Designed miniproteins, single chains, continued (3). Designs and how they scored, part 61

Each design is a single chain, and the fold is of that chain. pLDDT is the mean over its residues in the fold that is shown.

## One batch from the design tools (miniprotein)

Design m10240
Fold by ESMFold2-Fast:
Structure m10240 (fold): chain A 70 residues (1-70)
Amino acid sequence: MYRLVLRSDNPDGARIVAEAVQKHGGRILGLRRGDVLEVTVEVPSDEQLEKILADLRAAGIEVLEVKKLP
């Protein structure tokens, strides 16, 4: 599991995150919307996490924090 802290000026930011996570075989366990998007994700491997982060950055979403959860 990972916690992501993301910034996006796009009102569709949460949808973009959900689509990227699903595309790479992950699952969203929690999502909190505010000034930033706080997302808890479960991924099959670290390689899929890297692909998710690459898709988010390509979509103009700024990745502020990536934290591996215990």
Scores: mean pLDDT 84

Design m10241
Fold by ESMFold2-Fast:
Structure m10241 (fold): chain A 56 residues (1-56)
Amino acid sequence: GRAERIGRNASTLPDDLLRALLLAQGLSEEQAEEVLRLIREGKYGEAGRLILERTA
């Protein structure tokens, strides 16, 4: 679904750039690290869901 696509698209970015973008969107450092962890685990749907919930 939409969340999985967001997570997959995020996974194409370098970790440093993705972290910076997530922080710019208002996520905490802890939330950004959780998104990166989920992407490393291949959990794109969960990563994308966190992005959607935190960025509105």
Scores: mean pLDDT 81

Design m10242
Fold by ESMFold2-Fast:
Structure m10242 (fold): chain A 76 residues (1-76)
Amino acid sequence: SAALELKKKGDEFYKKGLEYEKQGDYEKAREEFEKALEYYTQGMVLAADNPELVAQLQKKIAEVKEKIKRLDEKIK
């Protein structure tokens, strides 16, 4: 499924973001989380016929948005 491939890509970028966050590289962490958000959002659009997958992607999108917000507080 194209939606599952996009979710997988989002998960990969999310993991990279967590790695940079651990290293204290908040700017790079934010870039990776933004990429994760793009993939999850695209996946959600393509998953419109799968309510369980839409729900999972909505939760991931909310989580990533919160991560970006927290990083913005640390960078600024």
Scores: mean pLDDT 86

Design m10243
Fold by ESMFold2-Fast:
Structure m10243 (fold): chain A 62 residues (1-62)
Amino acid sequence: MIEVVVKVGDAVATATIEGEEIKIEVSGASNEETAEKAREMALLGAERVLLLQLLKELEELL
């Protein structure tokens, strides 16, 4: 299990990667715009981690 945590202002977004599924939780946000920004950044981070995982799996085939 991999978690990507990002902080934007008062908002903390955690993206949890379970296989091909990404679940995002946002806490601490004082306003909706900050919460949405944190969520978007967490999603981008999680997608990048999935790409790196794919590259590592390709290494195992060697």
Scores: mean pLDDT 78

Design m10244
Fold by ESMFold2-Fast:
Structure m10244 (fold): chain A 91 residues (1-91)
Amino acid sequence: SMMEQLRQQLAMYQAMIEQDPNDSLAWHALGVVLRELGELEKAVEAYEKAIELNPNNAGAWYNLGLVLRELGEYEKAEEYFKKAKELAPNL
């Protein structure tokens, strides 16, 4: 099922991060899975870590904006969407 796939991906990315806590792509992927599971505040933390490690990850800025919008943080979401667009104009 989709939920089983999401739980397996969650475990995989958590294991990757335990092995390499500086893997920006693993943090970004963890954020995506957490958002799909509805764990919005944990998704924010994962995306923020991805951006801390790689501030040029336009996808992480965009996805952080989406989660913040879901949490009602509209002003911050708009700022982060602008940052994503600056980094990747065709996003």
Scores: mean pLDDT 89

Design m10245
Fold by ESMFold2-Fast:
Structure m10245 (fold): chain A 119 residues (1-119)
Amino acid sequence: AVTITESGGGTFAVGGSVTLTGNVSGIDFSSYAVGWDRRRPGEGWRFVARLSADGSQSLYAPEVAGRATISVDHSKQQATLDLRDLRPSDTATYYWGLAPSLGGPRLYWGAGVQLTVVE
């Protein structure tokens, strides 16, 4: 079975930084695009970041552009989201998943990791 997990959440101060880590087991994901999305309680899914399978193309939501970096380490079966200059609006549950292409549907999602940003 394919298993996806997220880690690195918690409570952080405004202006701080965090690294959220996604791990996958049961699949070689080197041929998949990866993405991070977020969801606040009572709200829908919001796009955060995408990275193509070959790492050559990345997309960031305007709210995080210039302060976020998406990366992969296939040897560790990991995708990471580094988020800098944290804002209260970054408070959400963050999810990562796999897709067959950069613009494709997400095939695998984890349970999510909670990030809380406080003043």
Scores: mean pLDDT 82

Design m10246
Fold by ESMFold2-Fast:
Structure m10246 (fold): chain A 84 residues (1-84)
Amino acid sequence: MEELRKKAEELDKEAIEYGKKALEAIKAGDSEKAKELAEKMEELAVEAAELAREAGEISEEEAEAAKAHARALAEKIKKLGEAA
């Protein structure tokens, strides 16, 4: 359980870092790189939510909400890249 929880925390931290890099790519005008980084952020955040659910840290409903939030954030980043 503790091992699974730590893995979820590590993946969540990685997702945050990819999100930051995606925003930096948008500021640099690199919409393709921003999209790739946003997709990696979404993938890592979804995996972190699933592991947190399996570890008993969050409910299934909370995990689904977290996954939906990650997907929505990735879409916002992609749209910002198109607009900037």
Scores: mean pLDDT 81

Design m10247
Fold by ESMFold2-Fast:
Structure m10247 (fold): chain A 73 residues (1-73)
Amino acid sequence: SVAEAAARAREAGLRAKEVINDPSATDEEKQKAIDELAESARELVLALGGTPEQAERAAKVVKKHYEDLAAAK
């Protein structure tokens, strides 16, 4: 359902922010959290009736944004 996809995306977003802001987190742990968030965004777009192309685009945009945040000093 849309509600389940939205809840998953919110949970993944909170996890990604937690891991990115954790000074003890490894680059691998940060990348895993970012990848999980990107996949949740893909699933949410599909649940909202978006096309597979729109879902892939959303996942890529979210992934790049959070990778850029993780790389920031």
Scores: mean pLDDT 85

Design m10248
Fold by ESMFold2-Fast:
Parts: sequence; C-alpha cells; structure tokens
Structure m10248 (fold): chain A 99 residues (1-99)
Amino acid sequence: MEERARRLALEAEEIAALARMVRSLVDLILSKTEELSPEAKKKYEEARELAEEAVRLADEAARAAREGRLEEAEELIRRARELLKRALELMKEADKIIE
C-alpha cells in the first residue's frame, strides 16, 4: 500500500511535469510572429487546453495518492495520460499543416 501510493504520486508528478512542458511549448508556438493558418492555430489552442486539463488531473492524482485514495489516483492518472496523448496528436497534426 505505502509503496503503491509513493509510485502513483511519482507517476502523477512526472505526467504533470510533461504536461506543463507541452503547454509551454504550445504557448511558444502560438506566440510566434509568423501568422499561423486558422486550422493550425485551432489545433494548437485545443492541444493547449488538453495539456492544461492534464496538468490539473495529474496534480489531483498526486494529492489523491498521497492521501491514500489509490483507486482515484489511478483513474486520474489514466485520464491525464489520455489527455496528454490527445494534445500531442493535435500538435503533430498542426505541424503537418504549417509545413
């Protein structure tokens, strides 16, 4: 139980850090002086929103794990990972449009 709680908290913190990195990268792309196509811009904006939600869920998962709410932590980690994966997919699609 204690080891599982520690592992889940660490995993959640790693996902939160990665999601924050993705959000920062999207913010940088959106801040470029070059005009993005409306389609590419929309996909980056959607990726940013998904990354922000992934950070929120991952932070909640880390807290849940530390409080011993392990099943809740696992569900939150699963959702955060899914959102992060979708954000990365949208960024990949947007990159193809601006090539």
Scores: mean pLDDT 84

Design m10249
Fold by ESMFold2-Fast:
Structure m10249 (fold): chain A 65 residues (1-65)
Amino acid sequence: MEKVEKALKAIEEARRLLEEMAAHPDFSSPEAQELGRRAGKALQEAYKLFEEAGIKPEDFPEIEV
């Protein structure tokens, strides 16, 4: 299902952005905060796509960062 595949890709993108943020020397920097903001946006898109695919929040995959 295309929407589920897009949601999983968005989760992977969010993980990548959070890993970049974690690798940043200063988590409070504007650059690190921007990476976190982008990761949050990617997670929101993933959740929206899961809901559109008919998957309930309780069935969403757990996200580890």
Scores: mean pLDDT 73

Design m10250
Fold by ESMFold2-Fast:
Structure m10250 (fold): chain A 64 residues (1-64)
Amino acid sequence: MSLLERLIELAKEDKEAAIKLALEAVKKLYPDDEVAVKVAEKELSAETDPEALARALLALLERL
């Protein structure tokens, strides 16, 4: 099972947990950039496709 498949499952079952994990990754990548965190939160919260949300989360985690 790929990491992407697991993240898609998380995004379908618990969108809030998926967004929280993504925001923690953004905070680690941009620790002093409050604007980046706020922009990411708005974009991720507006995403209705769990696969798109999971792919965004995977991209953030791969940059850590």
Scores: mean pLDDT 81

Design m10251
Fold by ESMFold2-Fast:
Structure m10251 (fold): chain A 113 residues (1-113)
Amino acid sequence: MTPLERLRRIVDEFIAKLEELGADPATVAALRQTADSFIAEAERTGDFAGVAQRLADVLEGLANIAKKQGRTELAKALYEAAIEVYRLLVEETGDPEAQKRLEEFEKKLKELS
């Protein structure tokens, strides 16, 4: 499986989980459009690492908003999605900063338990 195919799978699994958790349909649609746009950019430019990083940043921002709103299960799902994106980024690049961000997200997820 290519890195982009793995990223698309992570996005599809994450969107399905958001729908299962009763996330607002407009928010789900916006996230799908954003993810599809980022994947299309990576396919066009070959910049997988930059696209994966930006997608993870969007997921973190949404997770922080969900956490602040007391939507714990939604925040967990968003942090889990960011963890999967960073895990893929670490596997593909070996970037120490990506590894550090992965560990920070795993810590944030545990704090919601």
Scores: mean pLDDT 81

Design m10252
Fold by ESMFold2-Fast:
Structure m10252 (fold): chain A 65 residues (1-65)
Amino acid sequence: DEYKRALERVKEEVARLIEQGKSMEEVTKALIERAKKLREEGFPESEVTDIVQEALEYARALDAA
């Protein structure tokens, strides 16, 4: 499942950024760049939006802990 694998990769990237002490602004910028790459890889806009939204929610949960 390419969708699930892409979502896992993006969540792992977000977790690393938070662990490195990056701000939510920097995390958001990284997610924007990741969204561009997912579109280039041929993911439909609906899946890109879902991946970014889930990853952002995951980042907020980690930042709030």
Scores: mean pLDDT 82

Design m10253
Fold by ESMFold2-Fast:
Structure m10253 (fold): chain A 95 residues (1-95)
Amino acid sequence: SLVEKAEEMAREAVELIRRAVESGDLMTEAMNKLLEKSGDLIKAGTPEQSKAIMEFTGVATRSALAALGDPSRLEEEVARAEEAGKEAIDYIRSL
């Protein structure tokens, strides 16, 4: 389902944040996976679902950049991305 794929994308977003801090680089395999999964979901979803996916992808990318710039924020930025992912998934389920 779209919900199950969105849940997988949310897990990839958390992985992106952790891997960005570990590698010191945003352009990891995790970023490629997030972009691939989000692109597929945007193509498959309704306009409202696609907007939620795009907004969540933006939050995840900004959280990764924030944690990369200040690794002491890793857990805070992971929590922010997890909450944003939960909100996006709950919204998609409501549609």
Scores: mean pLDDT 81

Design m10254
Fold by ESMFold2-Fast:
Structure m10254 (fold): chain A 59 residues (1-59)
Amino acid sequence: MAEEEAKKRILEAAKVAIEDGHDLETILRMVDLAARHYGLSPEVREEVRKEVEKLYEKA
């Protein structure tokens, strides 16, 4: 899977979890598991984590 496509799928799942009322810790744990499953590098995982935190802050 392309890196950008994996990031997009993870962010979409995170948005749904935020809308469902899950706490940030639970969402970040889910995001980390998904990112590792897709084989994303530590740098890309940190990038996705920061984007998820921004989404949660805005919600």
Scores: mean pLDDT 81

Design m10255
Fold by ESMFold2-Fast:
Structure m10255 (fold): chain A 70 residues (1-70)
Amino acid sequence: GAAIAEIARAAAELARQGRAELARNGAKFVYDSPSAPEEAKRLAAEAIRALEQGRLEEAVRLLDEAARAA
């Protein structure tokens, strides 16, 4: 829904700013949300892995995709 899309977009913006820990927290919120579509959860999980690996640009792309899937 709109709230999940907004959180995913905020996480993408935090990742763009290099705030990886805050971006990870946003992605985890999307992943843990029972109202998030399965595709958005899958993309959020991939974004968490990318952030943990320091793949910041990939995490931004995945979080933007999660927002579209929400």
Scores: mean pLDDT 86

Design m10256
Fold by ESMFold2-Fast:
Structure m10256 (fold): chain A 103 residues (1-103)
Amino acid sequence: NREEKERRMEEASRRLREELTREGLERLKALEEKNGHEDPRDPETRKEAAYSLALNRRLESGEVSVLGSGEEAVREELLENDLAILEEFSSGDTVTAVVAKVR
């Protein structure tokens, strides 16, 4: 069921965003304590920065190499394994998908 799979992906993406935002905020707090400076940005901008920081960290550590598969095929595999985010990039003739798992 295509619509059901799409809804699951959207819900998983929402959960991942919430989890990554929490993780990133903890990381930003640690950096603030280390540097002796509180982040002067407004709460929403700070949450966006936290999300990006945590996402990039997980993407860098959770790299999966996919050969001969397009984004659609990788997304179907991710849906089966409860994965919410996929970033696909090509390196020559090799496709590398970087993924994060939703809890």
Scores: mean pLDDT 51

Design m10257
Fold by ESMFold2-Fast:
Structure m10257 (fold): chain A 62 residues (1-62)
Amino acid sequence: MLEELAREASLAANAGDAETARELLEKAGFPEQAERVREAVEAGDLEAAHNAILAALLQAME
């Protein structure tokens, strides 16, 4: 579930869809990372966007 969410968020970010990437992370319970990914995608900073997605995934892991 989390891996699939991270994959979908990464695909949205790569497509330049900041709102979809943000909404996916926010609905998963990571509003801080959701805002970071939105800002990064809007800025065209895919490295920062992927780092925000990774941070959310790491918070959700054991």
Scores: mean pLDDT 80

Design m10258
Fold by ESMFold2-Fast:
Structure m10258 (fold): chain A 85 residues (1-85)
Amino acid sequence: SMRRAKLLAVNAMFLAAAGLVSKSLGDEEAARRDFEAAIEAIREAAELAGSKEALELAEKAREAAEKGDYEEAAELIKKAAEAVE
């Protein structure tokens, strides 16, 4: 299921981008929801791919999102997706 892992990684990147747009519009609830979905998708992608690097980056992205550092979270999600891809 490497195809599924890659599709989840791409989906996580799109969700993170949506979250950043929501944040820029002042919609904190939408930003939180979009980043929660992005973190779930990238974690599943990392686990399916068996990528320890992607999993560690996904965990850092979760920590950044919990602190409200959505730009850092998005960058970490992108790096995790690249490790899966």
Scores: mean pLDDT 88

Design m10260
Fold by ESMFold2-Fast:
Structure m10260 (fold): chain A 80 residues (1-80)
Amino acid sequence: EKPSTVTLVFKNGEKVTIKANNDKELLEKIREEVLKYYSEEEAEKFVNGLLELSKEKEVPLTTIVNNRTINVDDLLKLYE
């Protein structure tokens, strides 16, 4: 399976680049990185937002986020 690369931007302006070969690996790595700066509730909201995108587009999450930059706070604002 082709590795996918996504960059996350956190509320403090820090960035992390994540590489994953499948959706399970991607979600596990995303959760670990988000939990460094956010609560468990906020991390769950972010992960659920990404899962909604995958469901809407009917394609793997790794395909949707490949070579993208995602601002964690922008997605979390949708769930306020």
Scores: mean pLDDT 79

Design m10261
Fold by ESMFold2-Fast:
Structure m10261 (fold): chain A 47 residues (1-47)
Amino acid sequence: GLKKALEDYEKADDEFSKAVEDFYAGKTTKTEMHNARGKKEKAKVAL
């Protein structure tokens, strides 16, 4: 349902924000950051 899709999007948005922070801090790879972005984009389409 819409409520679940919104929760999934918010979670994916938070995970992407963390991945960006971790990437610029040298804690993760560009590939992992791009994977997190892809998850956010998929969650947005489900809205």
Scores: mean pLDDT 82

Design m10262
Fold by ESMFold2-Fast:
Structure m10262 (fold): chain A 66 residues (1-66)
Amino acid sequence: GPELEEALEALGKVLLELGLITPEEWEEMRRKVLENTKPEQIDEAAAALRAGADALRELDARVRAR
């Protein structure tokens, strides 16, 4: 659903901006997550993806500020 796709886009943007993954690797990962996430897992998966994106952004900000 839109929540899962939105959370994936947020995480992917962070991973790509930080150089942790290539665009091709991200496209493959996104496809696998969308294909393998069951309806009952969507809310948990979206929450985990958002938390991961936030944690990576916070870590990058702290490293850059010092």
Scores: mean pLDDT 80

Design m10263
Fold by ESMFold2-Fast:
Structure m10263 (fold): chain A 61 residues (1-61)
Amino acid sequence: MAVKSPEEAREFMKRAVETLVKMGKEDQAKRLYELATPLIEAGKVEEADEVVRKTLLEAAE
C-alpha cells in the first residue's frame, strides 16, 4: 500500500470533521472520526475516503 495515501486520507478526514463541527453537527463529526480512523490505520484508504465523502454529502443535504 502507498504510504502517502493514508496521510492524504487522514488529512481529508480532519478537514471533513472540522467542516461538520462548523455546521453544528458535532455528533456526525465524532462518528466520522470513529469510523474513518480504523480504516485509515488498516490502510483501507478507499473505504475511509468513501465514508468521509458519504458523511459530508448527507450532512450537506
Scores: mean pLDDT 76

Design m10264
Fold by ESMFold2-Fast:
Structure m10264 (fold): chain A 65 residues (1-65)
Amino acid sequence: MENLEKGKEHYKRGDEAEQAGDYEAALRHYVEAIKYFKEAGNEDFAKEVRKRLETVAQRRDAALA
């Protein structure tokens, strides 16, 4: 339960950071969300956040290029 809640909180904060253009903060929060979702056994949520993480990493790299 706690791990699922922490995963959701980090996913929300990552989404907020992404919307603010803070890709470094978004990446950190998405990494934490993946860890907590894996600990909670929610593989589907972990996969969803991983796709989001990849998108943010690509956006950051494009912004730096």
Scores: mean pLDDT 81

Design m10265
Fold by ESMFold2-Fast:
Structure m10265 (fold): chain A 82 residues (1-82)
Amino acid sequence: SKETEELIERARELLEEARELYRRGAPAEEVLELLDRALELAREALERAIKEKDKESAREAILLEAEATMLRLLVLLDMRER
């Protein structure tokens, strides 16, 4: 649906903003806040896409969740190494 596509777009924008902040060496807390929001929206989009039987949107939501999760783990690793 259009709403599911809008959730995917918002999650992508938040993920891209988080990547840019991470690249610039912004505080980890700011990056994690954006990633947590991106993950929440990606998960909501996936749930909607499954209910709508929209395989394309479901794939995009899964990939966004995977990318956001990977970046989140890298940020947490960097925090431990200080």
Scores: mean pLDDT 88

Design m10266
Fold by ESMFold2-Fast:
Structure m10266 (fold): chain A 68 residues (1-68)
Amino acid sequence: SAEERRRAVALEAAKQLLRREAEIMRTLSPEEQARLRAGIEAYIAAVGAEYGEEVARELRDFADELLA
């Protein structure tokens, strides 16, 4: 469906953003890393509000893997 495709495109775009944020994370101080992690959590919550909780859950799992 068009909704499924829209969700898939949004999810992939969000994952690409999170990959870039993970790369930046390596160059940051612990204080800056904490702020970026908070920003990522807020971003995932906003995506979940727009595209549904399943998308938010997949992004949280993806971010946890990237930032482990």
Scores: mean pLDDT 85

Design m10267
Fold by ESMFold2-Fast:
Structure m10267 (fold): chain A 63 residues (1-63)
Amino acid sequence: SSTVRRAVIAEIMRETGLSEEEAEEVVDRILEIGDFEKAVEILKSLGLSEEVAEKLAKAILSL
């Protein structure tokens, strides 16, 4: 869903300070990997809390 993708990108930008282009690259990398645990680790490495990382990882992998 384009709406979910845009919402996830906006949240990553807000939480991490990354640009839209950088946040899109993060989302695309997570989709390429296709693994929830690895997605959470990537998002946490960007400074997200575990709770927010898990929520966003679920949303991204549902795209």
Scores: mean pLDDT 86

Design m10268
Fold by ESMFold2-Fast:
Structure m10268 (fold): chain A 61 residues (1-61)
Amino acid sequence: MTDPARLEGARLTVQGMEAYRAGNYEEAARKYEEAARLFREAGDDGSADTALEKAKEAAAK
């Protein structure tokens, strides 16, 4: 059974990708940062690390 926090993290990751594609890099960075925090809360450190890396990439644009 998927933890609700993991599901919300995945949802925010998709929203971050959409924002990034639209050129809204600040919004993308915020969505990825929120996703990373939720994945970490759910104990999914791998997904959290990946989301945090994506947030840093978006913030550097």
Scores: mean pLDDT 82

Design m10269
Fold by ESMFold2-Fast:
Structure m10269 (fold): chain A 63 residues (1-63)
Amino acid sequence: LVGAIAVAVEDFEARAPHELSLRKGERVRVLAEVDADRVAVESLATGRVGIVPKSVLEVVGWA
């Protein structure tokens, strides 16, 4: 997953300061795997960084 470009398949609302809110269709770069269920990502639209669930992402490419 690290280095992949992924797209949000559903909206995600941040519930903690370290989490990143995403809208369906938003593209992110995966920066790190945090645990089995979560990744740190950078939003390609906003440049914001935060943690999101892997379940809301679908990998669409590598960069």
Scores: mean pLDDT 80

Design m10270
Fold by ESMFold2-Fast:
Structure m10270 (fold): chain A 69 residues (1-69)
Amino acid sequence: KMKELVRKAAVAYAAAAIRAVALDFEGRTEESRALLEQVRRLAEKVEEAEKKGDIETLEKVLRELEELA
């Protein structure tokens, strides 16, 4: 259901953001920046899908976020 998918997306977002911070801490700034840009675009898609009640798009975007974590 919508609330469960949004919650899972938030967890995947946090995991990907932590990975990006770790990359920057290791001096891999270009990779960190690229990952954060991808995560930001996917977060915008989650918000748009939630606004429109598009569960199928939200599930698709969630899988992409989980792959980045």
Scores: mean pLDDT 81

Design m10271
Fold by ESMFold2-Fast:
Structure m10271 (fold): chain A 80 residues (1-80)
Amino acid sequence: VLERLAEEGDPFALLFLANYYYSQKRYDEAAKWYEKLLEVTKDASPEAKARIYNRLADAYEKSGDTEKAEQYRKKAEELA
C-alpha cells in the first residue's frame, strides 16, 4: 500500500502520493506528503529541494495558505 510505504519514509512513495493528491485537487493532503518528502530527503541536492519547495508553494497557494506558499517559494528561490 502506497500510504504505508510513504509513512515509512520511502521517497518514491511520498512523491507519488503527493502528486496523486495534487492531481485530485486535494492540496492540503498533497502539501502534507510533500513536507514528509522534504523530511526524508534532507540530503537531496539543492535543485531537488527547490523542486519540492515549489510544489509545496503551489499546493499551499491553491489551498489558500498564501503565507506558507510565499515562504516555500522564497526557499526555492534561495536554492536556485
Scores: mean pLDDT 79

Design m10272
Fold by ESMFold2-Fast:
Structure m10272 (fold): chain A 81 residues (1-81)
Amino acid sequence: LEELNKEALEAGEKALEALKKGDYEEAARYLEELARLVEETARALAEELEPTDPEKAKEVLELGKERAERIREKARELREK
């Protein structure tokens, strides 16, 4: 989990750096990677919560998917520029 969070942070930082350089294509690629990591982190969290709090686990999964989709939409917008 900690490792996934670190990878997500790095992907976000690389996306920001690409945006600063005006490289929208590269920024979009890093945002797509960030979205994937967000989903994986939510899945890992949900798996840990499932035995103790299955309702919270489901909520975490749903939030993770919503966040990942928002990030993917932003990446899609950048590619269209």
Scores: mean pLDDT 81

Design m10273
Fold by ESMFold2-Fast:
Structure m10273 (fold): chain A 80 residues (1-80)
Amino acid sequence: AETPEQLEADILEALARIYLVLGKKAFEKGDYKSAIEAYRKAIELYEQALSLATGDRRKQVEENLKIAKENLKKAEEKYK
């Protein structure tokens, strides 16, 4: 059965994934400013999800958080 905390973690992860995709699309178009904003939002949401997630879900969130942080760094390097 889903706990309220697990449902919140799932919603936060889903929202973070949406922002990660938006960031990748902006980066592909050369809009590094929008990519940075989207990746920062994804990181914030993944960190919130990580505080609530357990087991295999926690590992998935950790992996996606790492990807978001790496993508943010690349976007910031391109924006300068």
Scores: mean pLDDT 86

Design m10274
Fold by ESMFold2-Fast:
Structure m10274 (fold): chain A 60 residues (1-60)
Amino acid sequence: GKKIAEAVAFAPATSHEELAVRPGDKLEILEEVDEDLVKAKNLSTGETGLVPKRYLKVVK
């Protein structure tokens, strides 16, 4: 199945490449860019972008 994570903190998008997340948002991890960043789709908003791994908890 798809790799799903849950946001555990607020992260506002401050650039066009960043993904805004709120606590409790479910995200599909599309690509692991490096050790600290993933490219993800926020399933609550439909937006796609970069999010730091530290804001996420993998749930499946």
Scores: mean pLDDT 79

Design m10275
Fold by ESMFold2-Fast:
Structure m10275 (fold): chain A 58 residues (1-58)
Amino acid sequence: SNLEQAEELLRQAEEALKAGDYERAIELATQAISLSQTVEVHERAVQLLIEAMKGKEA
């Protein structure tokens, strides 16, 4: 389902963030939002986007 795919993309975004690949984390989190409009996916994706943007500026 789109929700399961979005959750997998968020998992991959978390791994990219941990690896310091901020651009990939942003791309994957954005794709997750596009696949699923649920509040949970949106909130988790926004949190990942904020962390990735902070990492890029550090």
Scores: mean pLDDT 83

Design m10276
Fold by ESMFold2-Fast:
Structure m10276 (fold): chain A 68 residues (1-68)
Amino acid sequence: HMKEKIKEIAKEVIRERLAQAGVTLPDEDIDLTAEAIADNILKAIESGNLSNMKKFMSPIEKEVVDKL
């Protein structure tokens, strides 16, 4: 359940950034990108080292973590 929650937040962040940039991506590409982001964040949480790992995350990943 945690992965699905992170993935939905990631989709929201991705769509918002695409809209701000005036860019359109297929829903399948947004889904795949959100899945990868969710997997990376979940692994960082499971490692118990999220705060340290966050420093080296992409801007999008940091925004997703901040919304958790």
Scores: mean pLDDT 83

Design m10277
Fold by ESMFold2-Fast:
Structure m10277 (fold): chain A 58 residues (1-58)
Amino acid sequence: SRADAEIARLRAERDAELARLEAEGNPQKAAIVDTATAILLTGIELDRELAEKKKAAA
């Protein structure tokens, strides 16, 4: 959908902003963002696995 294209653009802008924050030399902010992103990705992956297991378990 058109919304997907806009979301993709907003993500790109977000990534650019995060890169600028890293360039500021604020390692604490960069580390927090990196850790938070890893946790979120792990959560999403876990949800996906749980959904797959639920489907596989007839």
Scores: mean pLDDT 67

